# Designed miniproteins, single chains: the designs that were tried, part 73

Each design is a single chain, and the fold is of that chain. pLDDT is the mean over its residues in the fold that is shown.

## One batch from the design tools (miniprotein)

Design m2527
Fold by ESMFold2-Fast:
Parts: C-alpha cells; structure tokens; sequence
Structure m2527 (fold): chain A 59 residues (1-59)
C-alpha cells in the first residue's frame, strides 16, 4: 500500500531534519495514516512539527 511504502521510505531516514522534511511533504491524504503508523517510533515533537509544516503548506 502507499502508506506501507511511505513508512518504509521514512525508516531509511536517519537525520531528524530529513524526517521532518519528509513528513512536511506527505500531503493530507496520507498524513493521518502515516502518523498512526509512526506513533512511538519517532519523537512526538518532530512528528507534530512535520505535520504542522505540511498543513501550513499543503499541495
């Protein structure tokens, strides 16, 4: 699935800035599903910052 692909891609990222940039580009269709899958795997602060950045600059 698209969400599984996004999770796999995200898990290749080691840099916090890259993770935040990735989350900011996910788009609204997949952001909630991705957020659920990443809960507990990433800092809540980074997750929230990435989602907020995406929502401020949606496609």
Amino acid sequence: STVDTLVALFETLTDEAAKLDFLSRVGPRYVEALRERLAGRISEEVLEAGVARMRANPL
Scores: mean pLDDT 71

Design m2528
Fold by ESMFold2-Fast:
Structure m2528 (fold): chain A 80 residues (1-80)
Amino acid sequence: MTKEQALELTKKMFRLMSLMVSIELGIEKKMPKSEIQKEIDELKEVLEEMKNNPEFQSDPFVVKLLEEAEKLLEEAEKYL
């Protein structure tokens, strides 16, 4: 992995984690789903982008982060 590729992966991981925290806080505070829908949609998009890049899936930390993000997404989809 080049420094540029590592930086892009890091930026996507921070974006993913930021969205996860926002969604978790929204659920914890029992905000209406409509208030967190944008973050849910953005999380889906970032997850899809990262899952479609095999290089990002070679790192065990990234794999675990993606698994946690998918679990949160399932929770958020069931949240009403």
Scores: mean pLDDT 79

Design m2529
Fold by ESMFold2-Fast:
Structure m2529 (fold): chain A 61 residues (1-61)
Amino acid sequence: ALIAALDDPDAGTRTRAAFELGIRAAQGDESAIAPLERALDDPAPATRAVAREALEGLRKQ
């Protein structure tokens, strides 16, 4: 599950999971929004940037 991948110790895996959740949220999957909001607090800057960009995109749609 993509939500479980956000808890992965590898920052690259978490960044990819956030990116995939962003795509799903953009396609109308509301269950992806809460995991993306949690990813805003991720220790990796790349994961936070991807989550922020995905949520900003939803706000503009």
Scores: mean pLDDT 78

Design m2530
Fold by ESMFold2-Fast:
Structure m2530 (fold): chain A 77 residues (1-77)
Amino acid sequence: HMSMKEKIEELIKEVERLIDELLARDPTSRRAHFLRENLEEIKKLVEEYEKTGDPILEFKAYLMAKVTLEEARRLAA
């Protein structure tokens, strides 16, 4: 059974992979830069969740990760 933390971590890894692909095609991509900023915010929410145990932070991290992944997939297509 996959925990919510494991799901978030898998989403983060896929986003990182897609950002790397986008930057390999265009190192100056402003959109890839914004995806990286979103990824850092997601990681920050996960870190805060690890400290506080606040389920709202875990849920926000999950939603942001899903939205960021869909944006990365659209840009990589």
Scores: mean pLDDT 85

Design m2531
Fold by ESMFold2-Fast:
Structure m2531 (fold): chain A 110 residues (1-110)
Amino acid sequence: PVTVTQSPSSVTVKEGGSATLTGTTSQPFGGKVDWFQQLPGRGPRGLISDGTTRLPGVSSRFQGTIVSDTTSQLTLSNLQLSDTATYYLVVEDEGGVLFFGEGSLLTVVA
């Protein structure tokens, strides 16, 4: 059993600023360490795979980092209004079971 916690739970940042979202697991990473963006009213889309690899079509303003064997960060730079979304860390255990963080709500304001 893996617990995934995310901080901050919600944050508001001005356009052009930066935000760092942190996900921490109760056990070392066993497989996937992926970040997803969920826009309001939309399904989630992948941003980062395996902690650091940006998926095709994802802006270089999004960076994934593995901080430790239990901690991953998503950093968003030069924030745009369109970045307003909930961001989720998703990790996989050795059995292929996915565990989801509770999400970090990022609100970008002018």
Scores: mean pLDDT 87

Design m2532
Fold by ESMFold2-Fast:
Formats: structure tokens, sequence, C-alpha cells
Structure m2532 (fold): chain A 58 residues (1-58)
């Protein structure tokens, strides 16, 4: 169905977003900036939660 295709597209988008977030987290870890690592992880988790809510609303 169109709803199933939309959910799959959103999951793939979430995977891409997570990859980008993980690169930022690794960069911050290399710099030894633990506060930035925590902030970036929180931002990633919020974005994931928002995406999951959007998927659930379909």
Amino acid sequence: SAAEQRRENLRQMQEGMNMIADLGIQRAQELGDKQTVEQLRANRDQATARMQQQIASI
C-alpha cells in the first residue's frame, strides 16, 4: 500500500540521518568534547523519536 511504501521511505531516511549523526558524534569524540557528544546524541534521539511518531501517524 501507499502507507507501507511511505513508512519504508521514512525508515530509509532515518537510517541516512543516523549515519550523518554518527559522523558528527565521532568527530566530537576525536576532539575529546564529551558535552558535545552528549548533545549530539540527544539531538539524534529526538530526531529519531520525531521520525517514529511520523511513521506511526501514517
Scores: mean pLDDT 86

Design m2533
Fold by ESMFold2-Fast:
Structure m2533 (fold): chain A 95 residues (1-95)
Amino acid sequence: HAEEFLKKLEELVKLAEELKKKDSVSAEERAEIARVVNAAMSKAQSIEELKLVSKIASAIQRLANAMKKGDEEEAKKAWEEFKKLVEEAKKLVLS
């Protein structure tokens, strides 16, 4: 369980990093993010893990929206929130 969940979190981190390098988010990139989020949710075994994945998905959406608008400050805040949530999810799984 823990290994599969952590692997999906790593995939989300890579997708978010790629998103930050681009000026816009394509429909294909949005679909890929949704697929990885759904995969992470399917590997969640607790309500706490599900809540964290939902918050991570929301942070990625905020990042994508901020980048589309050219709002660098909002993008930075969304990225920091995303990183913080990923670390919380890793700690929860490894505990």
Scores: mean pLDDT 75

Design m2534
Fold by ESMFold2-Fast:
Structure m2534 (fold): chain A 75 residues (1-75)
Amino acid sequence: LPPLTPEQQAEVARLNARLQEAKAESDKLDGEIEKLYKEGRITKEEYNRLKQANANRYVAEALRAIGDILDLELA
C-alpha cells in the first residue's frame, strides 16, 4: 500500500471526524428518546419507532462515510 498523500490523509481524518460526530449525535438522540419515554411523554410504540429511525439514520451516515474512506484508500 502506498502511503496516502497529505490531502488524502486530511480527507480520511475529516470523514472519520464526521463518523464520530454522527455517532455522538445518535447517542445524544438515544438519550433524549430514553428520557422522553421515562418521563411518559411518548408511548412505547413511539419510543420503538424513534429508536429505530435514529439507528437507521446513523447506519446510513456511517455507510456513506465508510464508502468515501474506502474510495480514498483503495483507489
Scores: mean pLDDT 78

Design m2535
Fold by ESMFold2-Fast:
Structure m2535 (fold): chain A 84 residues (1-84)
Amino acid sequence: LREKALEYLEKALEILEKSKHPLAPEAAELVRLAIEALKKGDLEMALVFAGAALRLAEKGGDKEAAEYLKKAIEYLKEEIKKRA
């Protein structure tokens, strides 16, 4: 679940780094923070940062990045449930 969440966060980051939307750089930074939190085992903070990145990607109209962020968020939620 963590490996799949990381994969989708990295795919979203790739798209956001190439995006010309004004909100894309901020969304990309939030994805980088989500990846760092996930690597540190902070699943709750990874979810917070991924959720914030999703909102910016949706506002910026980057539908592909938003779709990957939604998938990452679902895997993060499943991993959190597994640990509860």
Scores: mean pLDDT 84

Design m2536
Fold by ESMFold2-Fast:
Structure m2536 (fold): chain A 69 residues (1-69)
Amino acid sequence: SREAALAAGQAAYDVAKTLPEARKYVDEALKDPSNVFIYVAKAGIELQRAGYSTEVIRGLLAFGALISS
C-alpha cells in the first residue's frame, strides 16, 4: 500500500542518515532528483556493506520512488 511504502521509505531514509557513507548519497538524491535512483542504488550498496537487512534496502528504493519526478 501507499502507507506501507511511505513508512518503509521514511524508516530507510532515517537509517541511511546515520551512516556517513550512505548519507552522502541520500543527500545528493534530494539535491538532484532526476538522478535519484543512481544515488539510492549507491546508498543501498553502502547499507548492504554495513550489514543492514534487505528490508531496509528495499525501503530505500521506495524512498527513491516517492521523491522521483
Scores: mean pLDDT 80

Design m2537
Fold by ESMFold2-Fast:
Structure m2537 (fold): chain A 89 residues (1-89)
Amino acid sequence: SAAERARAEALALLDEQAPLLREEVDLDRLLALDEVLRNFSPERILAFIQEHRGQLSRLEAELIRAALEGDYAAMAEVMSKLYPLLEKA
């Protein structure tokens, strides 16, 4: 399906971007990612990765990977690290 192809491409782009991942989280980008994840589709996630190529933090990449893999336990763990940053903003 188109969604399965988008998921595979998104995961491949995350792997490609692994050496470019940043430590710093950009709060505006994190808010945009939260919106994309609330209305989750692999195609929207793929577009988000393409739009922010070379700009993603390790935590954002980890959250996106967990979402694409359907690993909700891993998502919750990464969210516990990211959402306190939004609380302080």
Scores: mean pLDDT 83

Design m2538
Fold by ESMFold2-Fast:
Structure m2538 (fold): chain A 62 residues (1-62)
Amino acid sequence: SLLQEAQQKAAQIRQALAEGADVLAAARPEDAEEMRAEMEQLGEQYVQALLAKKQAELAAQL
């Protein structure tokens, strides 16, 4: 279902953000800039995924 797909996508991005934060914390300065940009992009995708999940929940309930 759309709701299940939205939930899975949000969970996947959340996991990627958590893993990325750990990698960034251990990163060398030369790698940190690129990793921060990637984390910022993932953060935006996470917000969009949460909005899609909420919309799917509302549609499922009517």
Scores: mean pLDDT 81

Design m2539
Fold by ESMFold2-Fast:
Structure m2539 (fold): chain A 72 residues (1-72)
Amino acid sequence: MAALKAGIETVERKGKELGLPQAVIDAIKANLKALVDAGWIKTEEEAKEEAERMMTVAANGLKEVAAQKAAA
């Protein structure tokens, strides 16, 4: 499954670059696999785009939660 492989490689690379916890990386990999298995992601390009989007959202979400925790 070329699309899933490309997506997983993107998640692992971006997860390392962004310093995301392994549990978050594993959850995103599982979500990506579910989307590929459901036929929502059909190409390597779609898998890479969705993986980058999910990783960016997760990184921003963790920053938001950290800011929320520090707020008052």
Scores: mean pLDDT 77

Design m2540
Fold by ESMFold2-Fast:
Structure m2540 (fold): chain A 94 residues (1-94)
Amino acid sequence: MKVEEARKYLAEARQALSLGDYEKAIELFEKAVKLMEESPADKRLLVEAYRLLGEAYKKMGKEDIAKEYFNKAAELYRSIGDDELAEKFREEAK
């Protein structure tokens, strides 16, 4: 499993997002997502990556893409039985 690599990319992406480097943040989040989709270890990490991709795209003004990622996060959380948190992600997608 590539969980350690995915976690590294998530940490670097969050740093880039906090610095306002949205393009770099998106690149790193997409790398993390790809690793987790190829070898899923923890669905909660994948949810976090989708949520943060939505935030980065929203900050870039790409609302349609942001909504897609927030919806992916919500659907994945429902699949693991966290309905309350999934509802919050859906509200962010509106």
Scores: mean pLDDT 76

Design m2541
Fold by ESMFold2-Fast:
Structure m2541 (fold): chain A 75 residues (1-75)
Amino acid sequence: MREYQKKVIAKKLKEIRRDLFKANKEANDKMADLLEKGKMDEARAYQAKFMEDNRKLGVELVQDYQNVVNVLLKR
């Protein structure tokens, strides 16, 4: 039961990571388009925003995982 709970959470984290991977690919394509059109400032702004969003989500995922582990181990 507890092992199953851990597997469910791990699966959810993998799905979130997959969504981030897709978003990263789309961001790279959009950045390339902006650079080809000479919109350097917009490309940099888009990159900075995406990097910040990814960083924040990563912190939240680690925190959520740690909370679950602590609850399961200590009960």
Scores: mean pLDDT 66

Design m2542
Fold by ESMFold2-Fast:
Structure m2542 (fold): chain A 80 residues (1-80)
Amino acid sequence: MPMHSRLALVYLSRYGVASEEEIAEAMARLMVDEKVPEEELEEIFKKAKEIVLKTLGEEHEERIERIFRLAKELYLERTK
């Protein structure tokens, strides 16, 4: 399964039951564990966002963008 699909599933399975911080941490951990290069993060986030918005609707855009921003921060802390 592509990384962007895996990130979309993390959000889709958790958005109704987990905090934004918990979702961001799960995404960051997944990207670190799979050794995703920093330069690929923007494209992965863009594609994951497209899946989420198509599935749940445009009203999720601001929330998922906040989560991606936090996930990138957490990823950078782990990878330096």
Scores: mean pLDDT 86

Design m2543
Fold by ESMFold2-Fast:
Structure m2543 (fold): chain A 63 residues (1-63)
Amino acid sequence: AMEEEKKKALDEFYAAKSWDEQVAATKRLSELLKPEAQRAHADARAAGLPTSTVPAGKFRKAK
């Protein structure tokens, strides 16, 4: 689990004293969350769920 890495990124975000540090921490946190979203998609596919048509909740960014 990447829980500790996510907490580290959140701590860095809240400890940021400047705008540049806050932006950098936000980008790092987003990058850490990306693999988790991809894993959820893979798990759903392994369970036999249709993932290609409706990829995500309200985002509905399917092609």
Scores: mean pLDDT 62

Design m2544
Fold by ESMFold2-Fast:
Structure m2544 (fold): chain A 92 residues (1-92)
Amino acid sequence: GPAPPSVEDIHKAMQAFFRALAAEEAGDEKLKAEELEKFSRYAGREVSMEDTAEELEEMILEAAEEADTPEARELAEIIRERQEAREKVAKA
């Protein structure tokens, strides 16, 4: 199989993820597609325009677990904190 994602690849996947979210908010489907293609490449996962933010977050967490480095765990923590903040807002 392919090698586990590097910390650099996970970081680039996260950048592509946040840019894809910004493109979706702006209604820029072309830019969203371009950023999701980058995400797919760096995360080592197949993604579609129909994938939710939650599904993309899960892919980042899986890639970080596969990398199994302290730096990858720190990147995963950013995503987990984002998920916890969203859950707290939903419960309020």
Scores: mean pLDDT 83

Design m2545
Fold by ESMFold2-Fast:
Parts: sequence; structure tokens; C-alpha cells
Structure m2545 (fold): chain A 95 residues (1-95)
Amino acid sequence: MSLEERVEEMARLLEEAVRRGLSLEEMTDLLIEFLRKWGEENNVPEEVIEEAVASIRHVAAYAERQGLSPEEAARVLLAVARDELGRMEALLEEA
């Protein structure tokens, strides 16, 4: 599966979460589990996976403080997850 296909899969996951009325915390946890599963399946070092998780949680906390709507929160969470996934994929290509 390409990086683009995985980003589209994450986007669909977040769109479904917003449609179902999931909280920011629930959306954040779904995205973290998606990235952890991908990282583990691709043998990404645990430290790198936890750095990605920390980045996502940091952005989620920002979204909560700013009072973002579910749709706005989903957009910023997707953006940080895409960047973290790209960073993890780049490390695998250099290894």
C-alpha cells in the first residue's frame, strides 16, 4: 500500500469518526492505533513510533484548547499523522 493510499485510509477513518459523533479523544486514539499498527508491521523502531504518538497527542491537545470543531480537529490530526507517517516511511527507505 502506498503512502497516499494509507493517508486516504486515515482520512476515511476520521470522516467516519466525525459522522458517528466520536470525541476528539476517541478520534485521536483511533489515529494513534492506526499508526502504531503500521509502524509495528513495518518494523519501525518503538522510539520513533512513540515520537509520532507524542506529536499526534500534542496536536490533539492544541485542537482542544482552540475549541476546534470535530471537522477542523479531524483535518489537523490528519495533517500531523500524514507528516509522521511520511517521516517513518523515509526512515525505512534509508535503512
Scores: mean pLDDT 82

Design m2546
Fold by ESMFold2-Fast:
Structure m2546 (fold): chain A 98 residues (1-98)
Amino acid sequence: KKEEIEKKILELRQKMVDLARELASSPENAELARLVTELFRIAEDYINGKITKEEYEKKVKELRERAKSLSPEQQAGVDELINLAKEYIKLEEELKKL
């Protein structure tokens, strides 16, 4: 149902924003804040058809490599956000097919 997918997209967007704010809550997390911002931009570019799935996957891999400079806890946060972005993209694609 279209309304159920739209509701899930809104809930997922809120969850991503809340996690992003938590991860970027301090000056010590400046690089993490940059990675988060770039991930949202890449996801938006893919949803809007500006980049291919292959380019999206390549850019996400590059972000994961950069995240290796962060603490293990911060790396886990980046991985969770990447997984949420992947689910968000899937829901947007499902919505377009309706």
Scores: mean pLDDT 78

Design m2547
Fold by ESMFold2-Fast:
Structure m2547 (fold): chain A 82 residues (1-82)
Amino acid sequence: SIKEEVESMSLEELVELLKEGIEAGLEYERTGNEEARKKAEYGDEVLKALAETSDPSDPAFQEMYKRAMELQGKRFKEELAK
Protein backbone atom coordinates (compact mmCIF):
# COMPACT_ATOMS: atom_id res chain seq x y z
CA SER A 1 0.00 0.00 0.00
CA ILE A 2 0.99 3.66 -0.14
CA LYS A 3 1.78 3.55 3.59
CA GLU A 4 4.33 0.77 3.08
CA GLU A 5 5.95 2.67 0.21
CA VAL A 6 6.08 5.87 2.28
CA GLU A 7 7.84 4.02 5.14
CA SER A 8 10.63 3.07 2.71
CA MET A 9 11.02 6.59 1.27
CA SER A 10 13.39 9.33 2.39
CA LEU A 11 12.02 12.55 3.86
CA GLU A 12 13.30 14.40 0.79
CA GLU A 13 11.28 12.11 -1.50
CA LEU A 14 8.19 12.69 0.65
CA VAL A 15 8.66 16.47 0.58
CA GLU A 16 8.94 16.40 -3.22
CA LEU A 17 5.77 14.32 -3.53
CA LEU A 18 3.91 16.79 -1.32
CA LYS A 19 5.14 19.73 -3.40
CA GLU A 20 4.06 17.97 -6.60
CA GLY A 21 0.67 17.30 -5.02
CA ILE A 22 0.22 20.95 -4.09
CA GLU A 23 1.20 22.16 -7.57
CA ALA A 24 -1.08 19.55 -9.17
CA GLY A 25 -3.98 20.58 -6.93
CA LEU A 26 -3.61 24.20 -8.02
CA GLU A 27 -3.34 23.15 -11.67
CA TYR A 28 -6.50 21.06 -11.34
CA GLU A 29 -8.43 23.98 -9.84
CA ARG A 30 -7.26 26.20 -12.69
CA THR A 31 -7.68 23.82 -15.67
CA GLY A 32 -9.70 20.77 -14.53
CA ASN A 33 -6.89 18.49 -15.69
CA GLU A 34 -7.69 14.97 -14.44
CA GLU A 35 -4.01 13.92 -14.38
CA ALA A 36 -3.34 16.85 -12.05
CA ARG A 37 -6.23 15.75 -9.83
CA LYS A 38 -4.77 12.25 -9.56
CA LYS A 39 -1.36 13.64 -8.61
CA ALA A 40 -2.92 15.89 -5.97
CA GLU A 41 -4.88 12.97 -4.49
CA TYR A 42 -1.77 10.79 -4.45
CA GLY A 43 0.12 13.52 -2.61
CA ASP A 44 -2.69 13.76 -0.07
CA GLU A 45 -2.54 10.00 0.54
CA VAL A 46 1.24 10.22 0.95
CA LEU A 47 0.83 13.03 3.50
CA LYS A 48 -1.69 10.98 5.47
CA ALA A 49 0.61 7.95 5.48
CA LEU A 50 3.59 10.10 6.53
CA ALA A 51 1.60 11.68 9.37
CA GLU A 52 0.58 8.23 10.62
CA THR A 53 4.12 6.80 10.52
CA SER A 54 6.00 9.91 11.69
CA ASP A 55 6.06 11.46 15.15
CA PRO A 56 3.87 14.59 14.89
CA SER A 57 6.13 16.32 17.43
CA ASP A 58 9.22 15.69 15.28
CA PRO A 59 10.67 19.08 14.22
CA ALA A 60 11.69 17.64 10.85
CA PHE A 61 8.10 16.59 10.11
CA GLN A 62 6.77 19.96 11.22
CA GLU A 63 9.33 21.82 9.08
CA MET A 64 8.42 19.72 6.03
CA TYR A 65 4.70 20.35 6.54
CA LYS A 66 5.29 24.08 7.05
CA ARG A 67 7.30 24.34 3.82
CA ALA A 68 4.60 22.50 1.89
CA MET A 69 1.92 24.85 3.22
CA GLU A 70 4.05 27.91 2.43
CA LEU A 71 4.52 26.67 -1.14
CA GLN A 72 0.76 26.18 -1.52
CA GLY A 73 0.08 29.70 -0.25
CA LYS A 74 2.64 31.23 -2.61
CA ARG A 75 1.29 29.37 -5.65
CA PHE A 76 -2.29 30.26 -4.73
CA LYS A 77 -1.36 33.95 -4.64
CA GLU A 78 0.45 33.67 -7.99
CA GLU A 79 -2.63 32.10 -9.59
CA LEU A 80 -4.89 34.83 -8.18
CA ALA A 81 -2.57 37.47 -9.68
CA LYS A 82 -3.14 36.09 -13.18
Scores: mean pLDDT 68

Design m2548
Fold by ESMFold2-Fast:
Structure m2548 (fold): chain A 109 residues (1-109)
Amino acid sequence: SELTKQVEEEGKKAVEAAKKGDSKKLKEYLERIVELAREAAERGDLETVRAAIEGLVQAADVAAKNGDKEGLEAALEALMRVLDFITDRDLILRAIGAILRAIGLLLDL
């Protein structure tokens, strides 16, 4: 869908901001991903919600690799916000798995 493409674009921007250590831009892109995921969830667009979770996971991974605790915390918070509005069981389990992994990475920093 068009929303899937938009989420993938914002995900790539979030990863690039995380690589650059641009915490302000990272938080802005994470916010856009969450809002696009919310719109997708309301429309039943599970493909876009899955893409959003994948983008947030990639941003968290990059932040962790860079030792960016604030960036990792922001990505974790975004994942938790997505969990609040999804109802699909498989996506809930994916989001929970991502959250637990991000918490593990954060504890190692």
Scores: mean pLDDT 89

Design m2549
Fold by ESMFold2-Fast:
Structure m2549 (fold): chain A 90 residues (1-90)
Amino acid sequence: MKEELKKKAEEALKLFEEIRKLSTDPSIQRNVKAAIEAAKAAIESDNLEVQERLLKTIIGLFETVRKQAEKLGRDEIKELADKAIEILKS
């Protein structure tokens, strides 16, 4: 279970780094930065409760980025966010 949460955080981190490279929107960049920091903290944590809390935070940030990308017509960013949410909720 602990290793599964770390793997999910690592996959989320990779997807957020892709979104960061594609996005020029300041609001998306702010949420992506927060999600990257949360993912790194989850990977570095040895506490299951902290890892689970950070995972929920990452999911919420991805859902926010998805909505922002949809409103801005950034289909590629929306697809990456949808993929990340699916992985994290699996």
Scores: mean pLDDT 80

Design m2550
Fold by ESMFold2-Fast:
Structure m2550 (fold): chain A 85 residues (1-85)
Amino acid sequence: SSKEEEARKLYKEGVKLIFEDINNEELVKKGLLLFEEALEIDPEHQSTRLTLVAILESLLKYKEEELSEELIELIKELLEKYGQL
């Protein structure tokens, strides 16, 4: 469907931004927000949600001490919203 295509485009762009430079907080933040937009368009897309959760958990596990308070709070908010199975 057109909604699935829109969500997939946002997902792909989000992945690109996050992994273009994982140490660039502005790119990571933009990428995470694109994942949220993708899930708002297609909330049933389990692969997108699971990928987002894996990224969020990895950021907290391996980079929490290097992250700004703003980015940590965004990560926690997204985990509360999408991390519940």
Scores: mean pLDDT 83

Design m2551
Fold by ESMFold2-Fast:
Formats: structure tokens, C-alpha cells, sequence
Structure m2551 (fold): chain A 61 residues (1-61)
């Protein structure tokens, strides 16, 4: 069922977006004490967003 596979990909993408939001929040807190740690967490959030976009593209095919 192609529709079920598409829905699963969308759900995984949404989970990655939520994880990215949490990492952005952690990054903001960390930057107050350790800017390198804050930058690292922000980069991790960006990587999760990129993966979410890849899943969205796959779901559209």
C-alpha cells in the first residue's frame, strides 16, 4: 500500500522536526555557558531538518 508507506515517511519527518526543535532549545541554553556546545547542537538540529526534508521528497515520489 503506497499510501501507508507515504504516511510512515511523513510521520518520521515530523518526528525529526520535533527533535530538531528540542536541539535548538538546548543549543540556546548551552550558548550561554559554552558557545562551541551551542553551535554543535544547532548543527545537529540542522542535520535532522535536512533528513526530514529528504523523507518528505521520498514521500512525494
Amino acid sequence: DKEKLRKELLEKAEALYRAARGLYESSRLAESHDSDAGDFLRKQAEEKLERAEELLREAQE
Scores: mean pLDDT 81

Design m2552
Fold by ESMFold2-Fast:
Structure m2552 (fold): chain A 70 residues (1-70)
Amino acid sequence: SALEEAGRKGAELAEKAGHPGLAENAIRGSTSEDPEKAAKGAMAAAVGALLAGDDETAREIGRAGREQGA
């Protein structure tokens, strides 16, 4: 799904930015069957992208989270 893919991208960026805990939360949330937890995973992924200085990817992840909007 778009949310799961966005979560993976954000997790990679969070890891590169030196925030492995945030990366773990992004993966755990975005792979959850609970829509609320999946949305929280997308939020963690977006924060990871922002911390990496990648505003474009953060915006993309935010969009995927909004589309999921469960």
Scores: mean pLDDT 74

Design m2553
Fold by ESMFold2-Fast:
Structure m2553 (fold): chain A 88 residues (1-88)
Amino acid sequence: LSEEELKEYKELFKLLDKDGDGVIDAEELNEAVNASKDDPIFKAMDINKDGKIDETEGELFQEADLDEDGVIDFEEFVYLMSKEEAKK
C-alpha cells in the first residue's frame, strides 16, 4: 500500500467511526450500507465506485474481524479495503 492509500483509508475510517473510539462496529457499517446513495458515508463505503453498497459488504465486515471481537480496527479495515482493490 502507498502512503496516499493509507491516508485515504484513515479518512474513510474516521468517517465511519462516528464516536471516535478507534474501531468500527456492525451498527456503524449497517448505517453506511443503508444510507442514501448521496450520503458521504455511502460514498466512502463504495470503494468500487459502482454506486452499490449491499449486504455482502456486511459479510466482509464479519470476515475482516480477525480478532473476533465484533468490531473492526484500522488494520482490519485496511485488509478489507485491500481485498476489494484486488478484485478490480
Scores: mean pLDDT 59

Design m2554
Fold by ESMFold2-Fast:
Structure m2554 (fold): chain A 123 residues (1-123)
Amino acid sequence: EIEKIKQEIIESLSQARKAVDARDLVAAVRHLREALENILRLLELSDSEEVRQFAIGALIQLVDITEELARLTEGEARELALRARESLLQAIDALQANDLEAAKEHVREAIRLFEELLELLEA
């Protein structure tokens, strides 16, 4: 299951990057949320060093893609994207500090912010 979730994360990140490049903001946010939901699942299943390092790498990619997304947005959408980016950075810091519970909470906050962003973009 862990290897399948890792592959799903890699695929979602690839699709999110492709969507940002195509300026498909709705698709980008959906794929970012999907990647983040799978990162949360991964952290719920394992606290191993290997999983932690993989999650950190995936979150760094999420930060980069979210920053690109934010540059393509304005107003409230940009504010939500930047707030999601800050939650992702806090999740990375928590994982580096080996605080798994704090990391999961910051991941959940980022998911919530992407859900708000998606609702705004589909309005």
Scores: mean pLDDT 91

Design m2555
Fold by ESMFold2-Fast:
Structure m2555 (fold): chain A 80 residues (1-80)
Amino acid sequence: SEESILLAVATVILSELDLAIRKAEELGAEEVKAKLEEIKARVEELRERLLASKDIEERRRIVEEMVRLAEEARKLVEKI
């Protein structure tokens, strides 16, 4: 279902963020780690809203915001 696909995307983004945070920690990139942890907190909040949403268009908008946050995280990782 479309709901299952959207939830899978959220799961992948959270997994990528966990890996990025771990890498920043291992490299001692404290500022980048802090920013990645902030992005993760925002994605976790969006995931909660995604799970509570009954409207597929609202769920799509939430996932699009998560994807934008994932792009911000990737740009931060490029600096380390």
Scores: mean pLDDT 85

Design m2556
Fold by ESMFold2-Fast:
Structure m2556 (fold): chain A 115 residues (1-115)
Amino acid sequence: MSLEEAIKKIVEIAKKSDRPIVVIYPDSLIRTELEQALEEAGIKVADPSTPLTELKPGEVLLVHIDDVTEELLEQAKEVGAHVIILETESNKERVEKIKKLLDELKIPYEVLKIS
């Protein structure tokens, strides 16, 4: 899908969510576009240093794919976060590793493939 379609889907998920949302993004350009679209839609984007336990339903934490740790994923599981991964051709190998960790931890997730 296009980046615009992926962002629109994330906005719709956030507006309807009864859970905090974690979006794993590949690069700073995608982060900037996603943050702007979420803020324009009235969705709260948390500071990157915000603990997952402090997030309210419908609030979004944007996490760079290189900053994903097992501790972050365990925290996401504890708070019942909705996990969304943005996949590009350049990050495909890292996405597969994160998917394996999420599957092992039994955390439900959604992958949005951007082309």
Scores: mean pLDDT 82

Design m2557
Fold by ESMFold2-Fast:
Structure m2557 (fold): chain A 87 residues (1-87)
Amino acid sequence: STAELLRELIERIEAILADESLSDREKVALSMAEMLFAASQLPPGPVKDRVEGLLAEVERAREEGASPAEIAELIRRVRDELRALAE
């Protein structure tokens, strides 16, 4: 279901962000991969559109030369937006 895919995405991003063994660069790469995978599995609709929009914001920050630490902070905000979407 859409709710299960969204919950799994949130849990995976939270686990990645909480993993102190990962660099900010690795956290960014792994979180983006999880978002891309979730977007590919979600049915067309507002949840898929929001996940794709948030992924596009992360990709734009990278294109504009934001540091891995700045993008990791953006991904924390993405997590908060996904949690709000799940409510």
Scores: mean pLDDT 89

Design m2558
Fold by ESMFold2-Fast:
Parts: C-alpha cells; sequence; structure tokens
Structure m2558 (fold): chain A 67 residues (1-67)
C-alpha cells in the first residue's frame, strides 16, 4: 500500500529528526521519541498501517537503547 510505505518512510524520517534534536537538546529529542511511540500505537489500530506502527515502535525503542 502506498499509504503504508509513506508511513514507514515518515517513521524513519522521525527517528532521524529525533537524533538531530537530541544532539542539540536531549529533552526535544526525547519528546519526538514519545510522539513516535504514541503515533505507533495509533497506527497499530489501523490494519493497513499496523506493520508501519510496529516498525515505528521498533525505531523508537532502538533509539532509546542507544541513548
Amino acid sequence: SPLAERARANGEAAVALAREAFAASPSDGLAIVDLMLRSAEELRKDPELAEAGEHLERLAREFLAQA
């Protein structure tokens, strides 16, 4: 699905933004990660977007493990 592909790409862009923000302001980077986790939960409610939501959650958790 083009929508699912776009959601996945947006998730990867979000984690890149979180890393950049975290380098300048840890609180801003962590706020973006929190938004990623909340967005992942919402995406998982849509059957078409569930895999994109799982991917977004994984990216957020990987970021936190490396911080």
Scores: mean pLDDT 84

Design m2559
Fold by ESMFold2-Fast:
Structure m2559 (fold): chain A 73 residues (1-73)
Amino acid sequence: MKEELLSLAEELVRAIQAGDRPALDAATGRMVRLVYERFGDEAAVRFVELWHETLDLPPEERLERLKAFIDEL
């Protein structure tokens, strides 16, 4: 379960690095849905807030913040 989220987090960061907006949007949608279905609405909201708050950070730092979030789930 958490391995799927970690895989999606890495996919998100790769999409950002590649400038692949369709891949980014698809992976983001899957992440939000999976977090919502497995961990509830509060966790999904926290993911969206974290993703928005880290917008100006380098991709590597965004990945580390996502990994920490997933570990907390």
Scores: mean pLDDT 82

Design m2560
Fold by ESMFold2-Fast:
Structure m2560 (fold): chain A 71 residues (1-71)
Amino acid sequence: GHMEQLAEREVKAEVIAELGLDAPVRDILARVEERVGPGSLAVRSLRRLAAVDPDMPLREAERRLVAEATR
């Protein structure tokens, strides 16, 4: 729901502030899972991207998520 999107946005902002936009998706996944739990949509999406390339930078992961949402 809308509250899940707000939580994801806050977590993303905090993780970017801590790890930077060049942080690998695997590290982002670990931090997001720690904050929102393993069952969240954000964790599931990041886990799917990490399965493709765990070393993908966060900024590229974000671009991929946007591209997939608009396909």
Scores: mean pLDDT 70

Design m2561
Fold by ESMFold2-Fast:
Formats: structure tokens, C-alpha cells, sequence
Structure m2561 (fold): chain A 87 residues (1-87)
């Protein structure tokens, strides 16, 4: 539903904010991957199967390519922009 998309938007925005703070604090790259997994889990709990699959694909690609914090942030921001078009 649109309400579930709006909830996921807020979860993704919170994860991006947490990632930006983690970057400033010099936190390990693993924290960024954990935050990606958290939003993918939230999408599944909301029954947003398409969004959950897309987030899982972004996560798997980030792991396979050893993505930096900056690259992970960029991909999450791209996902958020696409998600907002559905809201």
C-alpha cells in the first residue's frame, strides 16, 4: 500500500542519516552493510516484495564489488529517489 511505501521511505531516510553519521565517526564498512540489511528486512516485514528484492540486489552487488561507504550511500540515495516516485 502507499502507507507501507511511506513507512519504507522513512526507514530508508533514517538508514541514510545513520550511514552519514557513521561515515563522519569513521565507523567500519560493516555498519553500512548492516544498515542496508536492516532496510531490506523492513521492506519484507511491510510486504513490499519488489522493494525488498531490489534492496537485497543492491546489498549483494555492494558485497560482491566491495563497495565503499560513499558508493553504498549513493546507491541508497538512488533507491530512495525511486521509492519516493511511488509514494
Amino acid sequence: SMEDIEKLVKSVESAIAAMEEAKKAGEPDSIFLLLMRLVAHEARELGLEEEAERLEAIYQDAVANKASPDEILARMKEFLAELKKKA
Scores: mean pLDDT 86

